Designed miniproteins, single chains, continued (2). Designs and how they scored, part 111

Each design is a single chain, and the fold is of that chain. pLDDT is the mean over its residues in the fold that is shown.

## One batch from the design tools (miniprotein)

Design m7861
Fold by ESMFold2-Fast:
Structure m7861 (fold): chain A 93 residues (1-93)
Amino acid sequence: MTEEEVIEKLREKLKNLSEEEKELLEFAREVLREAAENPSPELVELALAAQLYGTKLQVGEEAMRELARKDGLSDEEIEEYLKKFEEEFEKRK
């Protein structure tokens, strides 16, 4: 797959996100920004969760899981990170 094809697929997917998925993607960006500005162990761990969830929203769950496994995460750890991110999103409503 060419870089141009990847970019086109990402643009198409971003246009077709639901309002809730757009809010989740913005929340992922906020968490990553907060972790960069005020790093703590808790924020760094949440930033990993945000990175996985943001990747899932942009490239799909299967591609995200393949990337996460390549980085040494188990399927159980991936599920725990996704759940942790959703729980933090709900807390900030």
Scores: mean pLDDT 76

Design m7862
Fold by ESMFold2-Fast:
Structure m7862 (fold): chain A 70 residues (1-70)
Amino acid sequence: MEEEKKKLLEEAKKHLEQAREYMDKAGEYSKLADASSPAQARVYISITAGYVLKAMEHVTLAKELLRKAE
């Protein structure tokens, strides 16, 4: 039971690490949008939104694993 909880916590941590990586990518593309023409910025904003969505999905998975670990 404690061993099962530990595995769930480690899996949740991996999802949070993935979410952080996606948020770092979102930050990079957001900066590119600020430095770009309106047409190019539109593309970078779309990419930024995509990475934010992926990060949110991994945070949701981590929360569900944490709930199961209780």
Scores: mean pLDDT 86

Design m7863
Fold by ESMFold2-Fast:
Order: sequence, then structure tokens, then C-alpha cells
Structure m7863 (fold): chain A 83 residues (1-83)
Amino acid sequence: NELEEARKLALEAGDQPTGQQTLDLAQEAAERSKDLNARLLAGTAAGLAGIAVGVGKVIGDPEWATRMAGEGARKAAEAKGPL
């Protein structure tokens, strides 16, 4: 669950004290989510998750980040059908 991973890291980045390691983990997961989603045809969801993580960190609102990631995942799953 690449989107679930991005959501979890967005929560961790906002919940934990601002630390280099927490930031690095969120960044890595966002990049990995994009890579995995590209292979799985859920690229739009990965893009939304990455944006949510970044914006959530800037404004200090992890709840917004998780909501955006979740909505992106849901919409991507619904939009993508069998090829």
C-alpha cells in the first residue's frame, strides 16, 4: 500500500518532533510511492500523496496531508479500471 505508506509517514512527520530522520523517511516514502504507483498505474494517487506530505509539513497540518492522500487513493482506485 504505497498510498497508505505515504499517509503513515505524513502522520509521523507531523506528529513527531521535527527531526531530520523523520523528514528523510517521509521524503523517501513519497518517492517510493511514486515509483511503485508508476508501475501499478496509480500514478495520480502517488502524486497527490507526495503533494500532501510536502504541504502538510510546510503548514504543520498532518491531518490535511492524510486526508488528501486518502482521497487521492480513493479517486485513483475508482478512476482506474481494467485496461
Scores: mean pLDDT 52

Design m7864
Fold by ESMFold2-Fast:
Structure m7864 (fold): chain A 95 residues (1-95)
Amino acid sequence: AEKKKKLEEIEKLEKEAKELAEQARKLSKSNPEESKRLWEQAQRKAEEATILIADIIGGGKGGELARKLWEALRKGSPQEEIDKLSDELEKVLKS
């Protein structure tokens, strides 16, 4: 039941991300500013879906590490920090 609810939430987020990306694509030439905002929203929905996937596979630590990794990528953190978070996430997901 709990796993099913999380899977339904992931599917909803992926669908919303796809719809936002499609709208952004349609507006890219006529309204570039709105297109950019929709792409940013689509990216946030996709990020949340991947965090939930990591949470299902690696438990709460998996979700937390996935969130930190996405934040580091958005901030343009040093490659060493990104690699460290990625390695920690991989270990949690494999355990």
Scores: mean pLDDT 82

Design m7865
Fold by ESMFold2-Fast:
Structure m7865 (fold): chain A 63 residues (1-63)
Amino acid sequence: SHIEKAKKELEEILEKASEEIKSEVERYAKAIVDYLEKNPDVDESEIELMVEGFKKRVEELEK
């Protein structure tokens, strides 16, 4: 499912995150996962938007 693909992508990003930001990245990833599990009817486009926002935030934290 699109949710499973999103979860995998979030996990891969978390695994690669610098140690200093891992707790923040993990908290954000958990919030997204919790939301998606509570809202399984979320459109793929909304899921993609959430994942892109997560990626952007992680990139900003790494700088």
Scores: mean pLDDT 82

Design m7866
Fold by ESMFold2-Fast:
Structure m7866 (fold): chain A 83 residues (1-83)
Amino acid sequence: SMELTRELVKSKFRVISISSTVYILPSLSKEEQQHSLQVAKELSKYTSEVLDTIRAQAQKQGDSQTVKEADDLKARLASIDKS
C-alpha cells in the first residue's frame, strides 16, 4: 500500500540523515568521513528514485497530500548531496 511505502521511505530517510550526521563527527578520520558521506549519497540516490515512484502513483490517484510529502522529502535529500 502507499501508506506502508511512505512509512518505509521515512524510515530510510532517518537512516540516511543519521549516516550524514556521522561523517561530521570530530572523532572520525578524514577517510571515515568521506566513506560515510559516500554511503549517505548512495542511499539518498536510491531513496530519491523510490520517492519519484511514490509521487507518480499518488499523482495518478489524486492523492495531493502524498505528492506534497514526496516533494518535501526529496528536497530534504538534496541537502545531503550538497554536503
Scores: mean pLDDT 67

Design m7867
Fold by ESMFold2-Fast:
Structure m7867 (fold): chain A 90 residues (1-90)
Amino acid sequence: MEADEKLVEMLVENFERGIKDLKESSIITSEEEFKHQILNLFKGRMRTLKDLGLSDELIKKAGERMIEIASKVAPELEEEMRKYLKELLE
C-alpha cells in the first residue's frame, strides 16, 4: 500500500536526519558512543516498523536502506545491523 511505502520513506529520512544530528551534537564526544547511538537509532526504527505491522518485505527494504546510510559513516556497524534485521524477520 502507498501509505506503508510513504511511512518507510519517512522513517528512512528520519534515520538519516538522526545520524546528522548525532554527528553535529556536542554531547557525543567519542567514536564508540557515536556508533552505539547509530545502532540504537537503527534498532528503534526497525522495531517501530515491526510493531506497526508492516510486511516483512517493507521492513527488509527499510532496513537495507538504513544500513546503506549508516555504513557510509560507520561501515563497521554493517554486520551488526544486518544480523539484527535477520533476527527481527525470523
Scores: mean pLDDT 81

Design m7868
Fold by ESMFold2-Fast:
Structure m7868 (fold): chain A 78 residues (1-78)
Amino acid sequence: MIKKVLVIGQPGGITGILIDQLRSKGAEIIYIPPDKAEEILKEMKERGEEPDIILASGDNVDLARKLKEKYAPDSKLI
């Protein structure tokens, strides 16, 4: 089963390691800038293509949480 992983912002440290682990298991990794995150998640929801996992770090965590609750409630936030 292919997992769709949305990464908000630039990954670093532990987040980078998690991305590498998920990619090794066949996950699709999609990188998006924070200023486009709402637009992209809204479009994904409209297409029925919501991510399975949303990855965010630092200042992007609060943005990711709000967008997850609004557009992708079944996604896991890490």
Scores: mean pLDDT 79

Design m7869
Fold by ESMFold2-Fast:
Structure m7869 (fold): chain A 83 residues (1-83)
Amino acid sequence: MEEELKKRLKELGLSDEEIEQVLNFLKGVDREKQEELRKYLLELSKEKKYEFLLQLALEIAEYLGDEERKKLLEKKLEELKKK
């Protein structure tokens, strides 16, 4: 649920304002716009650690029920962990 996602994002170190931006984006994003969400998270990674953003993206994919994206993100996290 939204409250659980908000708490997990806060634990990851996002500010309340950043969490609201993410939640507003998710409310406005249809499945067809999931690619825009991907680009948004990549832009956010310029300001945050990439590892942190992959974990954030994984939580978002879980919230949206996007299993293909979730598997891709899990693979990227494993590759990053080995470096």
Scores: mean pLDDT 65

Design m7870
Fold by ESMFold2-Fast:
Structure m7870 (fold): chain A 63 residues (1-63)
Amino acid sequence: SAALQRQLDLGALDMEEAVRKVILDKQIAAAKAAGSSADTIKELEAQREEFEKKIEEKRKEIA
């Protein structure tokens, strides 16, 4: 049961990562299309990177 729960939790994290990446990628693309500043684009990219790190950290904790 614990092993199955861990697999389900990892699957949920994979789904969360996929959905959030699509949203952030669209936000970055929209900012670039709108001619936003390099600083604004860098901030959005930093948010994407931070989220990816948090997901990896959660995966390690589920083990």
Scores: mean pLDDT 81

Design m7871
Fold by ESMFold2-Fast:
Structure m7871 (fold): chain A 61 residues (1-61)
Amino acid sequence: SDEERMARVIKQYLLDRGVDEETAERIAQRILERSKDRPPDVPSSVFMAGVLREELARAGL
């Protein structure tokens, strides 16, 4: 799915920023899981970007 491809891109983005493999995988999986509850009026890319920002802040990144 598009969400699965975006989750892979997000994981690579985190790795490129120096986030460890385990943490990057966890964040990407949480974003993918939360995208299932996306409001229909919000594009997937916009929603996932917002969740990424929240998860980065929560992880202290």
Scores: mean pLDDT 81

Design m7872
Fold by ESMFold2-Fast:
Structure m7872 (fold): chain A 92 residues (1-92)
Amino acid sequence: SMEKLRELEERFNRLVKEYEDLYEQYLAQLEAQKKAGSVLSPETIDRMIQLLKEQREEFLKELEELRKSDVERAIALAEQRIKQLQAMLEKL
């Protein structure tokens, strides 16, 4: 059904935005800790930021490819990653 597919694509787009907003919040907290001082060295924080940026790019590419073949699986993967990122952010 084209109507069902459209609803799933709208859901997917909302989840991508939620992930992006959460990701930017996580990066902002890491950068704030680097500026204010942290138990982690500035070099460690920079490495964490770089790895998170690379993981985001790879994840978004995987999501886009998965969306083309199975949008429901793409939605499930996005929801899982959002929950994982929220848990990581709460521990900062």
Scores: mean pLDDT 86

Design m7873
Fold by ESMFold2-Fast:
Structure m7873 (fold): chain A 99 residues (1-99)
Amino acid sequence: SELKARAERIVEEVEELLKAGKEEEAKELAARYAQEVAGIGPEAVAAYLKEQGQEVSEERIRELLAVAGAALVGVVLGTSKTSQAEIDRLLAIQEELKR
C-alpha cells in the first residue's frame, strides 16, 4: 500500500540520517511522521487494514504506536501480524533517536 511504502521510506531515511551522524535531522523527520500518524489515528488504520482483508485490533495498533512511535505504521499496514524482528528494529531506531 502507499501508506506502507511511505512509512518504510521514512524509516529508511531516519536510519540513513542516524548513520550519517545527523541525529537532529533524524529526530525532526521522525517527529513530523509521528504527528502525521497521530492525525490518522489507530481507528482509521484498523479500518484500512480490515478493508485490505487483514485483522489487527485497534488496541494492538494503539499498543504498537505507544511502544515504537513514528516508524510503526508501515509494519502494521503491510502485514496481518508484526514480527518481533521488525518491532526490535523499530525499538532500536527509537533508542537512537532518544540519544
Scores: mean pLDDT 58

Design m7874
Fold by ESMFold2-Fast:
Structure m7874 (fold): chain A 65 residues (1-65)
Amino acid sequence: MINEYLILAFGKGGTAVIDTETKVVRLYHPAWGIDEEFVAKSAEEARALAEKLVQEKDPSYVSPR
């Protein structure tokens, strides 16, 4: 069974990985020294949190619809 992950790219080389099963959001950007992990209360909250954090780190980020 394939786990459902959502992946957001930011800041040319960064990734935000959202595990919808565990509701964990991980921000990783080695060039910027970012390696942060957060736990949300729902899959929807995890996605919203990841998008907010990505926008905060990279103001040029455009959310895919």
Scores: mean pLDDT 73

Design m7875
Fold by ESMFold2-Fast:
Structure m7875 (fold): chain A 83 residues (1-83)
Amino acid sequence: MDDKEMLRASTDAAQAGVALGRQLLAQGDRERARGAFRQAIRHAQRAIELGDRMADESAEVQQLIAQAQAARAEALAGLAEVA
């Protein structure tokens, strides 16, 4: 799997984790929501770290890094809501 493919997969996983966490939180499942947000943070951190290692200034890679950063921020906010 090339680095760009891994970056996209990790970013997608982070976004999916945020969506799942929000859905579980809306259903009142705070423990599963907390787990989903924690996993989203891990996926986002992996994507950001990979993006930094690539040192690729292309618009596509920079957009994926920005999406991962946004997903991490959303997951952290969701995690604060379940505290």
Scores: mean pLDDT 87

Design m7876
Fold by ESMFold2-Fast:
Structure m7876 (fold): chain A 93 residues (1-93)
Amino acid sequence: SKLVEKKKKEFDKKVEQAKKQIKETADNSKDPNLVTIQVEAQLGVLRMYGFSLLQELKAQGVPQKDIDKFKEYVDKKIDDLEAYAKSLVNQVS
């Protein structure tokens, strides 16, 4: 589905923005608690944005099988970012 691929690209762009913000905070703060707060805030924004994109796909009549694959894609991207962010927090400590 061209629409699903477009929404994946939109989500990927938000993930890269979140990753950049997390890294900038980690590089500049040296406070692991501040970095952790920023990580949780960015992950929350991404979860809400992914949910919004998934609702748009449902509203446009995308098949449930493709919606399920999109949800798996979003969940994996968030999990990968969380793992990356935890590695950065450990370096600040």
Scores: mean pLDDT 86

Design m7877
Fold by ESMFold2-Fast:
Formats: sequence, C-alpha cells, structure tokens
Structure m7877 (fold): chain A 97 residues (1-97)
Amino acid sequence: MYPTFEEIKESLKELLSIKSMEELKEKSKTDPVLRFLYDESLSLETIKEIAKKILSLTKEEILNLSVEELAEKFTDLLSRERALEIATWLQVAVGSE
C-alpha cells in the first residue's frame, strides 16, 4: 500500500529524531517510508538531509514538476538513478491521493 504524503511527512519527522543507523534499520522493519529511504551506502546525516528536502516540498510542487526536475533537487546528495527513484515514489504517493 502506498503511504499518503501526510504519512510520509510523519515518518520523515520521526527519521529526523533517529540517533543511529542501527535505530533507523530497526524502525525500517515496520515503517515502509523509513525502509524506502534506508540505504547502508549513505550516512545517517545524508538520509536526514534527504528527509529535510522532502519535508520542504508541497503536494503542488511534487505534482507540477517533471520527474526529472523533482529528481534534480536530490542529485547533490544522491546518484541520478536514486534521485529519480525518490522523485517517482513521491509523485506516485501524492498522485494516488
């Protein structure tokens, strides 16, 4: 089941309070949003910066940008492939509401 954008934002606010990658890994077992963002190749600080970028977005911005334009907001932190995956995931989640 795709989470709503409000559910995504709630999970991301919880992510910002997480203190270690181990804590994130454990919480990712029950939270699909945290599971999607969990990446062992990234630091916890990088994952939190991704969460902050998503929290700064509005539904209107997510729906009105192309997937490439939305992905470009994440290419300073992520590979192009991973940025496109996040952009697509956000657009599907918001567009499914």
Scores: mean pLDDT 84

Design m7878
Fold by ESMFold2-Fast:
Structure m7878 (fold): chain A 119 residues (1-119)
Amino acid sequence: MTPADLLRIYEEAKAYKGKRVVIIGGGLVGLAWAVMAAAQGAEKVTVLEKNDFLGGRIAKERGEAAVAPHVYLGPLFSGLLTQEEAMRALNRVEFHLGVEVNSKEDLEPYKPDVIIEAR
């Protein structure tokens, strides 16, 4: 993920203020969307991940199943969010692990205004 990718996510997430955001995929891209949406004032941010861990390949390679995202995500948000803003945003995100989304009907319980495909 490049600084340009993060800036794009940050700017697009401004449109999600006051909205219910559901993100499919808890890899690095999904976590970036979740943190930025929460930081930009989304009403509710939910991440649905099929694995029993977050961070995708990077977390798996580091042996950090169910990782603390601030350990590897904090530096990526440098210049866009402070460490405290990123941590506050993460604390507002609801994570559901072991949840595979196969249809739009699987999303109905979460009442999404916005759906982000990050898998």
Scores: mean pLDDT 74

Design m7879
Fold by ESMFold2-Fast:
Structure m7879 (fold): chain A 91 residues (1-91)
Amino acid sequence: SKLEEINADIKKLSADFDPRKAEENVEKLVELLKKMYEAGFPEEQIVLDAIGFVITYGFYLSDEDIERIRKLVKEKNFEELKALLLKHTVR
């Protein structure tokens, strides 16, 4: 399905990137998440993709972080979502 292809592309992009380029990786992910939202993808799918990206980098998300991601996606606040993801992917 198109959802499976997009998820596979996100995972591929994350796996191919140097951890030192976390900012570039997050920027590309957030742009893809915006496209998914504009294309009418479910908010839950966008949340799961954001979580999956952080897990792929070996970082843990607390329940509070997950709830924050849900809120930011619902509010279409992708700028603050980018900042939150950067906080978890950059040491």
Scores: mean pLDDT 72

Design m7880
Fold by ESMFold2-Fast:
Structure m7880 (fold): chain A 69 residues (1-69)
Amino acid sequence: SLRVRLDIDSKERPDWQKQAEQQVSAFPSDREQALARIQQIIQEMKQKLEEEGLDFNRVVQIYISTEEV
């Protein structure tokens, strides 16, 4: 089975780690589809921060891993 880990580190958005963990539980079992979902989450985060006048690259650190277990 596919194992996905999405870690989000942000001083400005400490709640995003918990939200990411909840979203990962609903990820598709297919690796390609799971990666597409991760990209969607990242884009949504970028839009949210830009709407608030914050630079995504300065405010958030993201670590992604996927493996077959």
Scores: mean pLDDT 72

Design m7881
Fold by ESMFold2-Fast:
Structure m7881 (fold): chain A 80 residues (1-80)
Amino acid sequence: ANEKILKAYEFIEKLKKELGIEDRPDVNLVDMIRKLVEKAYEEGKLDELVEAFKILTPENQLFHLLVDRVVAELEKEKAK
């Protein structure tokens, strides 16, 4: 349980560093989630990002709804 939480945190932290948004107070929560989802989708790591959010925020419907919405939009664009 604790090892999974740490790995989930480290995975998200790594993506934030790669995007240059680590410790950026000007990046709002919605924009941060959108950038993380788009980055993970492009790298084929979307399932890892979704699992990380489930581990860190299992009952937070806002995060899950935002992830689902962005994924649906990206999948529709890919299907065109």
Scores: mean pLDDT 71

Design m7882
Fold by ESMFold2-Fast:
Parts: structure tokens; sequence; C-alpha cells
Structure m7882 (fold): chain A 82 residues (1-82)
């Protein structure tokens, strides 16, 4: 079932981004803002690669949704780093 696979990929992607957000927020709460920024910067190539792989395999809706979640995460963390 293609739709079930798309849902699974989206859920896994969102879960991975939520775990990243949790760890980055923890670093910020501990006053480790430079480490939080570094973790976010290190994650970006992996997210970009995952989005590209999804698009190449025809999962455009999953790719678009994960890209939106990633941009939202970056914006939320950038606000916390001010």
Amino acid sequence: DREALEQELLEKGKAALEELKKEVRKLIEEGRKEEAKELLEQAEPGVEAAVQLLRENGFDKVAEELEKEWEKLKKEIEELLK
C-alpha cells in the first residue's frame, strides 16, 4: 500500500525532527547555545539529503511536508537562540 508507506515515511521523518528539536531545546535550556546551533547545522545536510531522496522516489508530498516541518523547526530554534 503506497499510501501506508507514505504515512509511515512522514511519521518517521516527523519523529526524527521532533527528537532533534527536543535535544536542541535541551542544550539551549542548559545555556549551551553554541552546541545547540552546531547540532542544528550538522543536521541540515541530512535533512536536505532525505528530502531529495524522497522527491527522487516520487514521495513529493512527504518531502514537502518534512521540508515545512524542518523550516518551522529552524525558525523556532533561531528565535530561542536570540
Scores: mean pLDDT 84

Design m7883
Fold by ESMFold2-Fast:
Structure m7883 (fold): chain A 90 residues (1-90)
Amino acid sequence: KLEEALKKLEEALQSLRDGNYDEAIKKVKEAIKLLEEVLKEHPDNVRIQNALASAKKALEILESGGDVEKAIRYLENAIRQLKLALEELK
């Protein structure tokens, strides 16, 4: 669920740092699907909404061949939002 989405985003961030952009895109897409499923169960969770929005922005940048550093910042924000969501949902 949410922990799996977090792990996929962390894996995506590592893939970007390793220069493996195709793997990063794949992992971000997998994380987005998981976040959309979790958001259906928690539709008013602002942290999950923010994480999904940031992950989608990162994906858009990566698929367009844009600024990788900017995509990294969006992924870092998505990871931060999910860590906060996990703490709040304990």
Scores: mean pLDDT 85

Design m7884
Fold by ESMFold2-Fast:
Structure m7884 (fold): chain A 69 residues (1-69)
Amino acid sequence: ADLPPAREEALLRIRKKVKELLDKYGTDNVLDLAIEAARDVVAQYEAEGNPELTAEARRILENVERDKA
């Protein structure tokens, strides 16, 4: 199923950040890097003042943190 545009945009930005961190630090800590990427994207959207994208990025962060736990 197609994702809502805001959620798709948040996922795309987080995926790009994860790829950047994996290329820099390697794959041994992939879940930790995914959490860090999601946190960075949440902070970026908060700074941009977009509550919809911030909320979608926070939901992705919470899901990744739950999957690691």
Scores: mean pLDDT 79

Design m7885
Fold by ESMFold2-Fast:
Structure m7885 (fold): chain A 72 residues (1-72)
Amino acid sequence: MMTVEEVEEKMRKIEEGAVKLAEQLGRSDVVPEVRELFRRAREEAVEAAKKGDDEKAMEIIREASEQALRII
């Protein structure tokens, strides 16, 4: 089962990757939107992990990643 700490670390790495990708593509204008997306998703994923719902936590992480790629 994923711990809250594992969820937070995974979210931070994905957020950092998405931000770097946006900057490399010259889309620095969307970085604040990407960061806000991952901030909200992290809060929801952490809540799911605290309840032991690893499947929901992983789904939230996946959806946030897909949404960030659509913004970038």
Scores: mean pLDDT 81

Design m7886
Fold by ESMFold2-Fast:
Structure m7886 (fold): chain A 94 residues (1-94)
Amino acid sequence: KLEEKAREFLELLKEKELSEEEVEEKVKELSKSITDEDVKKILEELGIDEEGKELLKKYLKEHKLSEKELAFRLLIEKVAAKERQEELAELAAE
């Protein structure tokens, strides 16, 4: 599952002091394993409709950006935010 890959990446960041360049290299490497179906699921979870998806695809093609890299970065941020919320909820229960 994609969330597991994002979680593994976040754990790697916690275990190793990675530079910004090393982080970018790892994101590019991991994003290569993302399929078009995975990108579709990530965009659906973010609430982007079909019209928005088509506009995004055109924008990415014009600017020569990788849709897979963008989708993976958004997934990492979502997983990290969820983990932070869970930690805060546990601290509030103390």
Scores: mean pLDDT 69

Design m7887
Fold by ESMFold2-Fast:
Structure m7887 (fold): chain A 86 residues (1-86)
Amino acid sequence: MSVLEQFDREALALLGEFLGRLERARRAGASPEEIQALVDETRARLEALLARYAPLLSPEEQAQARASVDALKAFLDEVAARVLAE
């Protein structure tokens, strides 16, 4: 497995953890503020993951990893907006 493939796998694992925690929070009747805190925590974890992998990646791979993180962050924002609109 390449370093970039390891990064992608860990990023997807963070997304899976987020979605599981979000579903549990919804079932528990979590507030909009608690949902937003979960989104913010996951965004910070994605940025930390990118920072950890950056020294191991080529400049081109770093650009791809950044694009992946930005896409995932946008998805988290979309999911949060949908939850908060309810």
Scores: mean pLDDT 85

Design m7888
Fold by ESMFold2-Fast:
Structure m7888 (fold): chain A 85 residues (1-85)
Amino acid sequence: MEHIAKALRLLKKLDPSDPLVKKAIGYAREAIFSLMKGDLEKAIENLEKALKYAQEYLERTTDPEEVRLAQEAIEHLKKAIEELK
């Protein structure tokens, strides 16, 4: 859960009007709710979706600060998925 919380904080520092950022945040939040209910499979699925949208945002972003924030968020999402197994 710590890595999901850190990813959310980083994603929220990006443009919140961006559809890819909104999707990444939304799926990361869904993953937290799934974990609270004990649904590990759904939590992993939602984290993988959050990761996908964060990666798509990173591919089109050229601003160094936004690149850094997106890369850090992606790293925390990957760690969250790894910890859940």
Scores: mean pLDDT 85

Design m7889
Fold by ESMFold2-Fast:
Structure m7889 (fold): chain A 77 residues (1-77)
Amino acid sequence: MEKKVEVRAEPGLEEAGVRLQELLEPVVETDVKVVLRRSTRSADVEVETEKDAEIVKELLEKHREELGLESFTVRVR
């Protein structure tokens, strides 16, 4: 099956990146790009549809503390 989720994790966030990819891959419908930034402890996410944006926002809000993140931004391309 084609992978839809691409996660780029900065050093020290690799485990969070793997976990986030596992959470998003089965539930998103289109391509999703994620950048995890250590200095800001944030996730920057680009999605292709509003539906995927809603899914990503829900998952990040639920799992944000588990992932060691303080904030996230989700944008539709």
Scores: mean pLDDT 80

Design m7890
Fold by ESMFold2-Fast:
Structure m7890 (fold): chain A 68 residues (1-68)
Amino acid sequence: MAAQAAVRRVSETKLEVVAAASSKEEAIAAGLEAVRAAGYVPTEVKIVSEEEIDGLVLVRMEVTAEPA
């Protein structure tokens, strides 16, 4: 299954990232790639929640990031 990620800007330096993949590592990687694709450089990553749903790992992250 292809990894999916969504990025939302919460403040000037904080992004909310939700990613889903077959593993936690893939979900985190997909989330960070989505942050970079949105034009930001991640400087700090905080895992807010982790949930397994029907064979998918859903990871919610708070990412501190700077514009690229």
Scores: mean pLDDT 80

Design m7891
Fold by ESMFold2-Fast:
Order: sequence, then structure tokens, then C-alpha cells
Structure m7891 (fold): chain A 78 residues (1-78)
Amino acid sequence: MLSPEEEAEAIANIEKATEDTLKLAEELAKKKGKEAAKKYLEEAIKELEEAKALATSPELKAALEKAKEKLEAKKKEL
């Protein structure tokens, strides 16, 4: 199990990576089109699902699920 400090850092990193992923998806939609952005988001969502399966703490699982929901919402909007 991660220490409380490592868990807090992991959650912060997940949140930052999620925002960065959303920004890149918007840039891809403008440059390459909506389908390219959707494929990028699908790949990122799969990685989050795999990370969630390996996560052991409820807090870390919740952070990963929230990240996944944000990416899925963005994919539906594109």
C-alpha cells in the first residue's frame, strides 16, 4: 500500500494528468479532427481502467474513476 503522503501525491498527479489529457484532446480535435481526439481519449480511458484495477485504496480508486468520467464526458462532447 502507498503511504498517506504517496497516496495524496498520486491523487494530485492523476488530477493534473487528467487536465493535461483533456487539453491535448481539444488540441487534437482542432488539428487532426474529432475522431483522432476520440481515439486518444479511448486509449487514456483504458489506461485509467487498468490503473483502477491495480489500485488498492478507495481514495485512489475514486480519483481514477473521476478522471475516467471526465475523459468519457469529453469524448461524448466531441
Scores: mean pLDDT 82

Design m7892
Fold by ESMFold2-Fast:
Structure m7892 (fold): chain A 77 residues (1-77)
Amino acid sequence: TKYAEKAIELVKEGKLDEAQEYLLKAAMEALKTTKDITRAIALVLQVIGISYDDLSDEEKKKRLIELAKEVKELLKE
């Protein structure tokens, strides 16, 4: 879960683009290791989608933290 935790740290620092990169790494790691492939694919697509949504910095921070928590839960399985 180191990548997901790093993404949360970067969100707190206001480094949203770098946070998204680390969260994508975490979601891709979940995809390699999880039994729930469908959920892992959905998380990867949601992380990529943040770049295409016209989100405010505040909404982007919220979305990144929520997705990081979901990736951490999936990695515990």
Scores: mean pLDDT 79

Design m7893
Fold by ESMFold2-Fast:
Structure m7893 (fold): chain A 66 residues (1-66)
Amino acid sequence: AEEEELLKALSTHIPEELAQKVVEAFRKMREAGAPLEEVKATLTRIVSLALQGKLDEAEKLIDEAL
């Protein structure tokens, strides 16, 4: 499943709690009709910020997507 694969991949690189929020944002963006390319770009920014330790900025992007 798309959500399961995304969660597993993200949990390898970022905390599982944050990964779960990213998966929820992905689902909501897709349900809202956002193009897959736009969703992937947003996810890439969130993951990049989280990997840099900028968790507050990552959460702001997640909130914007929700």
Scores: mean pLDDT 75

Design m7894
Fold by ESMFold2-Fast:
Parts: C-alpha cells; structure tokens; sequence
Structure m7894 (fold): chain A 72 residues (1-72)
C-alpha cells in the first residue's frame, strides 16, 4: 500500500502534469499534450486495477482536463 506521503506526492505530480499540458497547448505543442493525456489514461487504469481508487479518480479528472484543453 502507498503511504499517505507518497499518495500526496503523486496527487501533486498529477496536478503539475495538468499545468504542464496547459503550457504545452498554449505553446502549440499539441503532440506532447496528447502524450500526457495518454499517460494519464493508462495510469488511471493501472491505479484502478491496483485498488487505488482515489488516485484513479484524480488521474481520470486530469485526463478530462487535458482533453478539454486540447478541444479548446
């Protein structure tokens, strides 16, 4: 099981990845932003399979946010 500290660190990393995707979209680096979206989706599936429902939910939300940025 992940520690509380490790879980908090991962949640911060997820938020940082969304912010990075926002920057990449603003710079016109859509391919790199799409790679972040694909990673978030893959990690969400892995987290769900491992029983880390809170991390899976955070990753699914991050993926939706990145997808919205790419659609704008």
Amino acid sequence: MLSEEEREEILRDIEAAVRRAEELVAEGRLDLARRLLERARGLAEKAASAGYDDLAEALREAARRIEALLAA
Scores: mean pLDDT 83

Design m7895
Fold by ESMFold2-Fast:
Structure m7895 (fold): chain A 59 residues (1-59)
Amino acid sequence: MSKEEAIKIVIDYHESLRKVEGKELSDEERQLLTENMNKAPDEELNLMAKSILAARKAL
């Protein structure tokens, strides 16, 4: 998958975690997460996104 697609999957996962805590991800937090993930290696982002998708499919 593309780096942009992987970033979207990871952000969606973080939004889901915040909702479990009764919170929401702010626009500033989304931007910061996106910037941090853009600095990460593509291989790590792809592995992380694939792990999230596999976990969701297993549920």
Scores: mean pLDDT 77

